# Designed miniproteins, single chains, continued (2): the designs that were tried, part 3

Each design is a single chain, and the fold is of that chain. pLDDT is the mean over its residues in the fold that is shown.

## One batch from the design tools (miniprotein)

Design m4074
Fold by ESMFold2-Fast:
Structure m4074 (fold): chain A 66 residues (1-66)
Amino acid sequence: SELAALTTALALRMIGDELDGTLSPERAALLREAVARALAGDLAGAAALLREAGLDDLADKVAALA
């Protein structure tokens, strides 16, 4: 649902803020792209980017919503 996608994007944005300064620039870029994919309704794509960033637990949670 669009609401689930928006809620996921907002949650990922908040998690990104909590992790600010702890991720490499490359991993931070993947997280930002995952937020953009979630906002566009692509939860499967968001989960794949989170897994590429090494955020496997978060990727699994997002994939369950797809």
Scores: mean pLDDT 79

Design m4075
Fold by ESMFold2-Fast:
Structure m4075 (fold): chain A 75 residues (1-75)
Amino acid sequence: MTEEEKKKNLENVKKIVKENMEPEEVKEYEEILEKYEEIEKALKEGKKEEARKLAEELEKLVEERAKEKEEEEKK
């Protein structure tokens, strides 16, 4: 994955979280950013297995929060 792709993914995560984020979720957003940084470090160190697990957890976390917000919006 290129640096540009990583940056776009991070910005997409920021947009999704910010658009669906409540003030209480600010801390959760910071935790997501911390995980993203850990993924980047793991990739740089060649720890693909660790980075993959962190990325999957991050993706699920972001998607689940976005879906919860959208489901409430639809009702």
Scores: mean pLDDT 69

Design m4076
Fold by ESMFold2-Fast:
Structure m4076 (fold): chain A 65 residues (1-65)
Amino acid sequence: EEADRVIEKGKEIASKFSEKAKDILLTGAEVLARRIERGEIPVEQMDERLKQLEKTAKSIEKILS
């Protein structure tokens, strides 16, 4: 299932971040997975959207450092 792949990739990316950045990334991945499952976002955009979430998590890490 596409939704399961989004969650799995989100968890892999989140594993290297602090608690707060990890929570933000995981929440974003869950929202993305649900929207892809509902057909609101094309599966082809999954990787791009996950990269944007990773960038957001990195920004949060920098602010908290």
Scores: mean pLDDT 78

Design m4077
Fold by ESMFold2-Fast:
Structure m4077 (fold): chain A 81 residues (1-81)
Amino acid sequence: MEEKLKREMEVGVLEVAAAVYKSLGEKFAAKGDYEGAAEYYEKAAEYYKKAAEIAEGEEKKRAEELAEEAKKKAEEAKAKA
């Protein structure tokens, strides 16, 4: 039980960090700073990927999908930079 809670907390922390970086990427993209946006989206993708490595089941699939989405946004931002 405690080991499961620790894992769930760790995944949660990584997902929150990824969401913060994704939000920063969106803010920089809105300002036309596509280089900054790409960097933050790339960090978001890395944190979602780390969460997916630890997570299981539906949470793993969700984290993998979010990582792919963030990576795609980073590539789109790089193309506009």
Scores: mean pLDDT 82

Design m4078
Fold by ESMFold2-Fast:
Structure m4078 (fold): chain A 60 residues (1-60)
Amino acid sequence: MSADELVRQAIAALNAGDYETAAKLAEEALSIDPTNERARQILAEAYRKLGEEEKAEEVA
């Protein structure tokens, strides 16, 4: 599974309102490609939706 595929799945989870799954998938994408800016942005957005503003700021 590629980082890009995980990012795509994370976006789908985010759009479905499954913010915990979106965050998990974005974290997995970053474990494969730590420089993936899109994965970081999705993770930050998922954290914001979960009320984790400090974590969102740290990741973004």
Scores: mean pLDDT 81

Design m4079
Fold by ESMFold2-Fast:
Structure m4079 (fold): chain A 67 residues (1-67)
Amino acid sequence: SLDTLAEYYAKVSGVPLEEARKKLEEILEGQRAALALGAEEAGIPLEEVRAQLDEALARAEAVAKEL
């Protein structure tokens, strides 16, 4: 769930939660696409890069929950 990150983003940017959630989903989709392309170009297994992204998102969510 991205709800915690969307709530934090909405609070910081002053946009409605629904707009913040949409923006965050678009950013994450773009990041996943860029990481997939970069992994292929660098010869890194996609699953490795995906695991790093998932870990970074989990950390960001944990930090947002404490704020």
Scores: mean pLDDT 74

Design m4080
Fold by ESMFold2-Fast:
Structure m4080 (fold): chain A 68 residues (1-68)
Amino acid sequence: SLEELAKKAVEAEIAGKLEEAQKAVEEFVKLAKLTDEQAQEVSQAILDAAAGEISPEEAVKKALEIAK
């Protein structure tokens, strides 16, 4: 599901598992049929969570909102 992919991407990014995070983002983008601009917004939300700027839960919510 989109939610599971977003959770996996956030958790992997926070854990420093960059390849796993990138794969999860790519699968999320494909499944949600996102534009390049929307994909960039999703990536930024995940990076913001990894930097501690937002919570992991907020990053997942933002990714799902972008995918609507």
Scores: mean pLDDT 84

Design m4081
Fold by ESMFold2-Fast:
Structure m4081 (fold): chain A 112 residues (1-112)
Amino acid sequence: AEARALEAALRPLLEAKAELQARVRAKQPRPASTLVYKSEFEAGGARGRGEVVVTPAGHIRARSEVTGGATSRFEFEARDGERRLASSGEDAELLAVLAEIARAIADLLEEI
């Protein structure tokens, strides 16, 4: 189902956000090691994938892609106080949600 491809694209960002929110609430420092969140789904011609990398230095790299119907591609990087976002594709609602979550992750890392 296309819904599972969308879930696969969103899942790494949601998992990274939840981990960082938990760290902020617990007053924990930044991760001592690099955290990597990945998910992939492919069925019935629909494909979704995502990856989020959070480093101890507070760098973030997020990538998400959905294909096999409406194609959407998303990249976000936050490094040394700079944020870069690149998105393309037909699912404007998905791209907006991905951007919102990625920015929230960057904001949470700045709190730690």
Scores: mean pLDDT 86

Design m4082
Fold by ESMFold2-Fast:
Structure m4082 (fold): chain A 55 residues (1-55)
Amino acid sequence: SMAAEEAAKRAAEAAAKGDGKAAEQLVTLSGHRYGDEAARAAGEAAAKAAKEAGF
């Protein structure tokens, strides 16, 4: 859903800022609200954003 995609984007934004705790919390919340596939997508987006930001 679009809401799950927005949650993934927020997790990526937190990771890009170096806020690993916020990124993890947003990934966990995505799983709770939108299911395991949403958590996986948010986690992948956060990991990619962190790598691109040099973390």
Scores: mean pLDDT 81

Design m4083
Fold by ESMFold2-Fast:
Formats: C-alpha cells, sequence, structure tokens
Structure m4083 (fold): chain A 83 residues (1-83)
C-alpha cells in the first residue's frame, strides 16, 4: 500500500501538467490507499508527493516552484515536530 501510494503520487504529479483528468483519477486512487495507512505514514507520503509536484511544476514554472518550496519546508518541519 505505501509503495503503491507513492507510485500513484509520482504518476499524478507527472501527469498534472498535460493530463489533468488522469492526474485527478490517480489522486483519487492514492487517497483510497492513504486512508488505510497510519497517520504518520500518510503524512510522509503526502509530503513526498508535494515535493514531487513542486519539482514537476519547477520544470514549467520555476518562479511558482520557488514560492511553494518554503511552504513545503514548513510542512515538513511541522510533521517532524509531531512525530
Amino acid sequence: AEEEARRLAREAAEAAPTDPERANALVEEMGELLAELPEDVRARILLEAMRATVEEIGKVDPALAAEARPLLEALEAAVEARL
């Protein structure tokens, strides 16, 4: 489930710029798998997915990716503080 959720997250991030319908379908499948995982594992997978999404956005819009990076870092710190 964990590895499958990470795979779906990566594929969704890659598809988002060119195929938003496929990206949405992959996000729905990922959400179903994440619901079955412990909260801490779910949080880590979501952070990894956000990081991958920021990286893919950076290939198309580097300025937007740069603005999103501090938010990602803040979320990562908040998750670590609670674990």
Scores: mean pLDDT 73

Design m4084
Fold by ESMFold2-Fast:
Structure m4084 (fold): chain A 58 residues (1-58)
Amino acid sequence: SAEELIEEAQRDGEEAAKETDPIKYTGLLLRAIGLALEAHLKYGVEEVEAGGIRFRFG
């Protein structure tokens, strides 16, 4: 569901915010972006907040 994708993106973003390794940080952030984009494309979600970063679509 849209809520599950948003919650997973939020968790990945929060984990990225705590990560000190730049490679792991980038991987978590890209995963959060991908999940937020999937919520937008499948469910029309226009905005997702994850780990202090706001992703806006459309």
Scores: mean pLDDT 80

Design m4085
Fold by ESMFold2-Fast:
Structure m4085 (fold): chain A 56 residues (1-56)
Amino acid sequence: MKYPSLEEAREWAREVKKELEKKAPIEKVMVVIVGKADPADPSRVVPVVEDVIILK
């Protein structure tokens, strides 16, 4: 898939939450995923995690 799907974004969010929960309990996280050009092929867009926000 050239662009991140909703399910792919959810999977990434789960992995990020899992890693953060190892350090401290958290309620929710928001993962900002953006499409960026693949450095190996700029005609292809790949999903990149740009920010991770811990929610109350």
Scores: mean pLDDT 63

Design m4086
Fold by ESMFold2-Fast:
Structure m4086 (fold): chain A 76 residues (1-76)
Amino acid sequence: SEAEMEKLVEEARELIAEAGQAMDAGDFKKASELLRKAAELYREAADLSKDPEKREQLLKTADNLLETSERLAKLA
C-alpha cells in the first residue's frame, strides 16, 4: 500500500540520518550497515509502488545508498 511504502521511506530516512551521525563520529562500519539497511527499505518501498516512475526513483535511491555503504565498508 501507499501508506506502507511511505512508512518504509520514513524509516529509511531515519537510518540515513543516523548514518550521517556515525560518519561524523568516524564509525564507518556502523554508517555502512545503516545505509545498507536504508537501501533495503527503499527497495521494499519500490516493490509496493504502483507508479513506474516513483518505483524507478526509489530504486535509484536504493542503489546510491548501497554504493555509499560499500565505499564506507572499505574504510572500516
Scores: mean pLDDT 89

Design m4087
Fold by ESMFold2-Fast:
Structure m4087 (fold): chain A 86 residues (1-86)
Amino acid sequence: MKELEKKAEEAKKKGDNKSAADYWTELGKKYLEEEKDLEKALKYYEEAIALDPNNVDAWIGAARVYELLGDEEKAEEYLEKAYEAA
């Protein structure tokens, strides 16, 4: 976990927003699938989207978190954004 956070921060400092977003997306996935921490998963997916709006996996991950939270309107919105980014 901390290793991925460090890599994301280092990539961002170098101006590599795409790599930083990829690392934040991987963190979101780990919190969602391994820790079952929906709030942390969403936080990291949202950070990835903010850095790289073309990161399809981040939009899909955030949509899944909203679906699990019962927010079907946001889940649908984020999934639509994922298809637009692809």
Scores: mean pLDDT 84

Design m4088
Fold by ESMFold2-Fast:
Parts: structure tokens; sequence; C-alpha cells
Structure m4088 (fold): chain A 77 residues (1-77)
């Protein structure tokens, strides 16, 4: 079996897991922001912060997934 094919399959699994986690983080952030927006001006400021925090977590998940994929592809050579 070609090692590259195995690395690509594992990379796809990592990508799917990262996509799933990112979607969950985005939905949770959106839900919290929507609840905060209903509380007035203070809620609007908190909603922006909650969405920013969710964005940072999504970037972290994506960065970790890319690092793992990069390592797998290097090991397959």
Amino acid sequence: KELLEEALKKSEEIREEASRKSKELAEEGKKKAEELLKTGEEGKKKAILVEAEAGVEIIKVSSEALAKISELLKEAK
C-alpha cells in the first residue's frame, strides 16, 4: 500500500474532525452572541467579544489540523 494514500486518508479524517469542531464553535458563538444582542448596548459589546473568541478558537483548531496534516505528509515521504 502506498504510504501517501494512507497519509491522505488520515489527513481527510483530520480535516473532517477540524471542520466538525469549527462548525460547533461557530454555532455556539453565534447562539451566545444572539442571546447577548437581546440585552441592549452592553450585550452588543459582549456579543462582539464572544464572536471574536469563537473566531480565535476556530483558527486554533484549523492551525492544529494543518500542522498534523503537514507532519503526516512529511512522514509519508
Scores: mean pLDDT 80

Design m4089
Fold by ESMFold2-Fast:
Structure m4089 (fold): chain A 92 residues (1-92)
Amino acid sequence: SAAERAREHAALALERREETLAALEADLAAMPAEIERLRAEGAPEEVLALLEEARRLAERAREALRAGDLEALAAALAELYAVQAEARALQE
């Protein structure tokens, strides 16, 4: 299930916490510029809204990862995967 996958990914992320946190922080730092680039290129408002939601969920995942909170990290990742799936569907 998606919840089981998110929990497995959360456990792996906590096992590699330092590397995962560095990668996530780098991605989060790049997200505002990427969203503005896509807006300038005329991306639909629905896609931009989903990217802003993904950014918010990634921030929650970062906080959970810093805290070592497996359950909070798993919940944030499950929601993030759902938002990413919606964004991909809108690009079909």
Scores: mean pLDDT 82

Design m4090
Fold by ESMFold2-Fast:
Structure m4090 (fold): chain A 108 residues (1-108)
Amino acid sequence: HMVTAEGEAEGDEPGTRLEVTATSPQGKTASLRLEALENAGKVKVKIALDEQGNVTVLEFEAEGLPPRVRLTATGDSPDLAGQLAGAFFQAAREKGLDVEVEVDLPPP
């Protein structure tokens, strides 16, 4: 079984932001936030989680010049948030985007 999460954002100004929240089969959640540091155009992402908590980016599209984006991952599970950030970073790099990665976790 796979749980999927999808998000889309567009804008003509710096600071365009996309948020995607994914929930594992165990009920742990992780959210991915992308912030365009420049004029980004359109960004669309689709992510899947398997039963083991492995994250796969199923779809990644960016329209216009590849923007420099900030990626922040948060969630109830540090490993899920880290996997989410890592999978997106890999997909974004393969599409030619420069990505800054930040992983935020709930306080201990």
Scores: mean pLDDT 64

Design m4091
Fold by ESMFold2-Fast:
Structure m4091 (fold): chain A 73 residues (1-73)
Amino acid sequence: SSREEAEKLHEKGEEAYKKGDLEKAKEYYEKAIEKDPEYARAWLNLGIVLNQMGDKEKAKEYFAKAVELAASR
C-alpha cells in the first residue's frame, strides 16, 4: 500500500538523520509524503530537518501540516 511504502521511505529518512545526513533525510521524507500525503509523522520530521537546515519558513509550514493531519482523525 502507499502507506506501507511511505513508512519504508520514512524509516530510510530516519536512518539518514541518525547518520547526520540532513539532505538525504529530507529527500526520503519528501518521498514518503509523496506516497502518503496524510502521513503526519513524515511532515513533522521533514519540518525538523528543514528547521535544522535553516529553512525556518518551510519548517513552520510543514509543522502546521503535521498538526492539521494529526487533528483530522
Scores: mean pLDDT 86

Design m4092
Fold by ESMFold2-Fast:
Structure m4092 (fold): chain A 58 residues (1-58)
Amino acid sequence: SMEELKKELEELKKEAEELEREGVRAAIDGDEALLAEYVAKAKELKAKIEELEKQLAA
């Protein structure tokens, strides 16, 4: 349903915000492995967010 898609989108956006904070911390700590994970997860989240936004715009 549209309500379920909206909730999923909100959750993904919140995950992206949390991941951004963790990525900043990893950068400060010089953790290159964690930064690589951040980049990979950010790409996946962006793709999912864009797909859900397309479904909601229809």
Scores: mean pLDDT 81

Design m4093
Fold by ESMFold2-Fast:
Parts: structure tokens; C-alpha cells; sequence
Structure m4093 (fold): chain A 61 residues (1-61)
């Protein structure tokens, strides 16, 4: 599922960029990513990418 993986990678990059602007922006992105994983059908690969990004953002908050 190339599209889901590509989207997940882009979301992960944006999450880290938003975190660099402020912790509050990072928190908002984490919430959006969590909802994406919960409500959108995604491949296991895309899910792993998003979950890893969520953990990384949380660690830096």
C-alpha cells in the first residue's frame, strides 16, 4: 500500500517539524496522528511509521 506508506512518512516529517516550532503544536499533531490510525484503514507498514513518529514526538515533549 504505497499511498498509505507515503502519507504516513509525510505525516511523520510534519509532526517533527511542528514539534520544532512548539511543544503545543507537537501535541496537536500527535492527536491528529492517533485519530488517523484509529479511524482510517492503513497498512501495517503505515501504522508502524505513524506509531513510531508519535512515540518520537512524545519523547521530545
Amino acid sequence: DELSVRMARRMAEQALEMLELSPEFGLGVVESMRQFVENAPTSPEAREIIERAIEEVRERL
Scores: mean pLDDT 72

Design m4094
Fold by ESMFold2-Fast:
Structure m4094 (fold): chain A 60 residues (1-60)
Amino acid sequence: EFQEKLREAAKEVGVEIEVEADTPEDGINQAVAQVLKKTSPKAAAEFRERALKLYEEMKA
């Protein structure tokens, strides 16, 4: 499940996230917001790029 991949990616930057989203896009937005609050804009931007890459892999 995509939400599990988001949680694993957030763990790599030391953040525990809670995602309750009906769409992958909402899930990414919720995860990025939580990473931003607990880390930095740079870490949040890197996380967003990773999350988008994971989402593209799911579409294949």
Scores: mean pLDDT 79

Design m4095
Fold by ESMFold2-Fast:
Structure m4095 (fold): chain A 57 residues (1-57)
Amino acid sequence: NREKAEKLVKEAEEAYKKGDFDKAITLYRQALRYALLSGDLEKAREIANKIAEIKKK
């Protein structure tokens, strides 16, 4: 689950760089779910903050 979260974060960053914010948010949400399943609360908090920042823009 942690490895899946990392891959999804990387894919979300790529979508963000391409200007596809909706796709980036979707991928970050999936990454957040996997981070929570793996018990990585620090990573989950980081991802949740990233989603919030993108949604404000």
Scores: mean pLDDT 80

Design m4096
Fold by ESMFold2-Fast:
Structure m4096 (fold): chain A 98 residues (1-98)
Amino acid sequence: EEKRRRLEIEIATSFALMALAVAGLIASEEARPLLERARELVLRAEEAALAGDVEETERLREEAVRVLREAVRIDPRLEGAARAVERALEKLVEITRE
């Protein structure tokens, strides 16, 4: 069911965006632009997933993970939130492949 796939994509994206929002509340000024970049990449990954583009969704996931790792290097307090976003993006790719 296409409606079910859309809902699953939206739920995974919502978890990633919530984790980024929580991270933004505690993030250092230096890490904040990286979280904003990660948010943009998450939203683009959602668009690619909704279009059924597995390759683009995976590429955007990899870029988001890279940016999140940079943020964690600057502000280690973000490690938990970064892992939550990574898990949500892994699920997004998995759903897109189904």
Scores: mean pLDDT 88

Design m4097
Fold by ESMFold2-Fast:
Structure m4097 (fold): chain A 69 residues (1-69)
Amino acid sequence: MKEKVEELEKRVKENPDDADAYIELGRAYLEMGKVDEAIEAFEKALEVDPDNFRARSLLAEARQRKAQA
């Protein structure tokens, strides 16, 4: 899992407008239980692509999970 996160971090550095990479990074953080980091990754995806419905949906789910923790 850490290797996947590092690869995705490299991808966003090379392609900072790649919203999909931020979405995958956020999903990886959620699988690791790192809810706050997942929220930040999804927020970055929306900063890159404000109309990205998947990022908005996942951000809402991550925030709901944090509220119930």
Scores: mean pLDDT 79

Design m4098
Fold by ESMFold2-Fast:
Structure m4098 (fold): chain A 81 residues (1-81)
Amino acid sequence: MEKEEIYQKRIDERLAQAKSEGVPDEVIEAARKLAEELMKQGHPLAALAAVDTALNYAKMGMSVEEAVEHARRVVDRLLAA
């Protein structure tokens, strides 16, 4: 429980920072939703990695769909390990 709270706080901080850096709200919302699903499944590290991946690709000018696709690929790789 305490570990999940730490990761949730980190995720919230990353999303807030990305919004201040001009990442579109659609990307922030998609990343938040993906992180919520992963947190509910007990994968806090994958949730944080998914958020970081989606936000980073969005900052490089990728579409919401592309950013989320890359985030899902990172999650799949982490969960397969």
Scores: mean pLDDT 83

Design m4100
Fold by ESMFold2-Fast:
Structure m4100 (fold): chain A 76 residues (1-76)
Amino acid sequence: AKAERALELAREAGRAYLAGDLERAEELNREAVELAKEVIEEALARGDLAAVKELQERLAEVGRETGAELAALEAA
């Protein structure tokens, strides 16, 4: 599903940032954002606000996980 792919791309972008591969991180993040927009637009078109909220919460969780890993690396 598009939502799962957007989340996978977001996680992969986070891993690329942590590895210092900024070009790959930007490409993956761009794809993740574009796909997430499509999912949100489709969900809004059918009135599925729960799906919009779920995707936003899951994307936020991916961001928090990446941020926590970055903080741990900076503290080491």
Scores: mean pLDDT 79

Design m4101
Fold by ESMFold2-Fast:
Structure m4101 (fold): chain A 98 residues (1-98)
Amino acid sequence: GMEDIRLVEEALRAAADPEKAVEKARELVEEGRVEVAYLLGLFAEYAGHLEAALEAYLAVYEKEPSAEILEKAAELAEELGKEEEAEELRKKAEELRK
């Protein structure tokens, strides 16, 4: 609906600021707007805010677990030089695929 469009617009604006992006993603997840939180993560990633995107994807995972979101989080963790976190996330994704 129109409220969904407004939330997507708010997510796009929040994605421009890494701290605001993380706060808004967590808020959206708590409100059950998990798909909008995922879009916020994508917007933050596109803006180059990789740490904020990682946090948004992990918040999405906590509410709706999936191997695909963990693999995306692992790729960002690797790009950020968090090799241990990336390996742990990939192992969790592999376990979800079994």
Scores: mean pLDDT 84

Design m4102
Fold by ESMFold2-Fast:
Structure m4102 (fold): chain A 56 residues (1-56)
Amino acid sequence: ATEEQLKLAEDSIREALALGFSEEQAITYATLRLMETGVSPEEARAIAEEALKRLG
């Protein structure tokens, strides 16, 4: 993953968690945000899961 993709995923996860969403919902939100940038669904989810791991 690029630094830009990881930052987007981490920022998206923090935003979702701050709004009271679960970790799984936060991963889904980050995945959708990454897909909007042209990342495949499989790669987007992997990046989101890695970002959550790095934040925990």
Scores: mean pLDDT 84

Design m4103
Fold by ESMFold2-Fast:
Structure m4103 (fold): chain A 99 residues (1-99)
Amino acid sequence: SPAARASALAGGGAAALAAAGAAGDAEGAEKAGRGLAEAAAEGAREGGSEEAGEAAIEDARAGGEGGAAAARRAGSEEAARAAEEGGEEAEKAAREAKE
């Protein structure tokens, strides 16, 4: 389904962001955040439904929150900030891409 495709794209970006966060890798978190934003925007745009758009927005937020939480557990506030910014930018990208 379009919603399942949107979630799969955002989920890949979220997983990368969580991994970067857990590693305390702020530069990796920035890169993963950009990837999440691209995936979330594509999922919202290509999904072609309200449900796909909402799924992309929720997955983007969850990705940023998960990455930030992983970074804080690793003791990296710099990586946590990068993950939070990435998640917020991804939410914005998904909202702007949604029909």
Scores: mean pLDDT 78

Design m4104
Fold by ESMFold2-Fast:
Structure m4104 (fold): chain A 65 residues (1-65)
Amino acid sequence: EVEERNRELAKKFTEDVLKAKSLDEITAVSEKYAPEFAELARENRARLTDPADAPLFGGKYGKAK
């Protein structure tokens, strides 16, 4: 489930951030997790988009996207 995966990812991200001792380390952690969050955001958007909308992932046919 996207929600559960998001929570797991956020938890690991938070742990890594809390272990970071400098802004530089926090930046590295953010960059490391950015693609994972982007993927989850895309998946979550598709899940929240009702079949009635039918746009699914961005770039599909293009109704009101």
Scores: mean pLDDT 65

Design m4105
Fold by ESMFold2-Fast:
Structure m4105 (fold): chain A 75 residues (1-75)
Amino acid sequence: MEEKEKAIELADQAVKALREGNYDEAATLFDEASKLAEPVNPEAAKLFKQASEYARQGKADEAYRLAVEAIRILE
């Protein structure tokens, strides 16, 4: 499904931004991934939304763990 594939792509980009210390960019990408994931799997969407919130707080490790869990659920 196109929404699932795009959500995973955006989440991967968000994780890269997170590793580079670009927290605002990572948060924005996680928010977009959450919106695309919502019609596919609401649980994954919620995890991406939480990852976005942690990324905005600079909590990179917490954001990363939630993003990986969301990607795993979508696969």
Scores: mean pLDDT 85

Design m4106
Fold by ESMFold2-Fast:
Structure m4106 (fold): chain A 78 residues (1-78)
Amino acid sequence: AEPSKEFLEAQKKYGTDLAGIGELFASGRITQEELNGVNDNFFQKLKDAGVDVAELNAQKGKYFSPQSVDALNKVFGA
């Protein structure tokens, strides 16, 4: 399925931030608890932007960096 307009806009706005957080986690600079707290904020922003969590999970490997996908997988357990 084509990504929604809301997903593409959210990915442009928040995707870089998610990649940065993923890099901090991968380098051991932040804990998983800290990552979860930060990702809760980004997740709320994605929901506020109208992005469906199921759509985000379906599209994550296609539109986010591997570091961002890894960070999202840790938060969502997928």
Scores: mean pLDDT 59

Design m4107
Fold by ESMFold2-Fast:
Structure m4107 (fold): chain A 117 residues (1-117)
Amino acid sequence: MTPEQMKAAAETLRKLAERYREQAEDPSKRLKDIDGKPLTPEQARRVAEIYEKGAEALEKAAEKNDPDKGLRILHLTGLGITAAFNGPVPVADADGTVKRTVKSADEVIEEIEKLAE
């Protein structure tokens, strides 16, 4: 991943964060989860927070020209979104062995913020 690709991804994540914030404020426009249920305002706000934190961390990774950190930030962003929609998310290694469970979107936000340092 190039610094330009990381910056482009960060801009995309910022746009997604804005959309989910708007969904949180307007119940009639709320997005649905994978089961077709409307997102709660809390879920929409958490999704927006994850995208914003992911964007900030990607911008910092781009400045440092750190593609491995950039890929990890994108992976964590995806896990956080999944946790916001579905609750706890098992994280498996290449062999399918569950190494940990992400309990909430808040855990992912904290991990992304640590990567931004």
Scores: mean pLDDT 75

Design m4108
Fold by ESMFold2-Fast:
Structure m4108 (fold): chain A 88 residues (1-88)
Amino acid sequence: MAEELRRKAEEHAQKAAEEALAALGRLSPAWAERAQRVGDENKVSSPMTSGAAVVATGARLAEKADPELGERLREMMRETVRLAEEAA
C-alpha cells in the first residue's frame, strides 16, 4: 500500500541523515552541528525533507576536505529523493 511505501521512504531518509551526521562528526563536529541545524529547520515540512536537507548540506561541507565522502553523501541524497518521489 502507499502508506507502507511512504513509511519506508521516511525510514530511509532518517537513516541517511544519521549516517551523514556520523560521518561529518568524524571530520568536524561543527559541520555535523550545521547539517543538523539545517535538518531541524526543514523538520516542519516532513521527515523526508529534513533528512534530504541534512545529507545535501553534509555533501557540500565534506567536498573540499574529503571528496570521496562528499560524493557518497551526494549519492545518498539522490537515493533519498528517488524514494520520496516513488512514495508520492
Scores: mean pLDDT 75

Design m4109
Fold by ESMFold2-Fast:
Structure m4109 (fold): chain A 60 residues (1-60)
Amino acid sequence: GKLLEEVEEALKLMKENNAPEPDIKAVERAIEAMKKGEVTGEDLAVAMLAVEYLRQLKAA
């Protein structure tokens, strides 16, 4: 869905901008959880933060 696409785009930009490894790993885990349909509240929070990061970069 659109949310998964936005989170995957955010992950790509995070890697290009040398985001901290723990943040990259957290977003990768959230993407895997979304693909499996086993999303926790923490995974959802990480996904929403990644989307906000993407939107802020596009607005700058």
Scores: mean pLDDT 81

Design m4110
Fold by ESMFold2-Fast:
Structure m4110 (fold): chain A 75 residues (1-75)
Amino acid sequence: SEEADRAEMEGAWLYSQGRYREAAEKFAEAARLYAEEGDLESARKALQHAATAYRKAGDEERARRAEAGELLPVP
């Protein structure tokens, strides 16, 4: 969706500015929006971006959870 794509683009911009925590939060939001739409491939990519940004922000716990896909809806 435009909302999910916008969140991912905003995350990428924040990452380029060194604003890693804010970037991670935007990538995580994009992942959730993609997952709600059933686009699990885009959701996984957004979570990978979130994990990288959380790690850059020093948040190893959230980085691991994002890598594990724990922000995606599970059945």
Scores: mean pLDDT 83

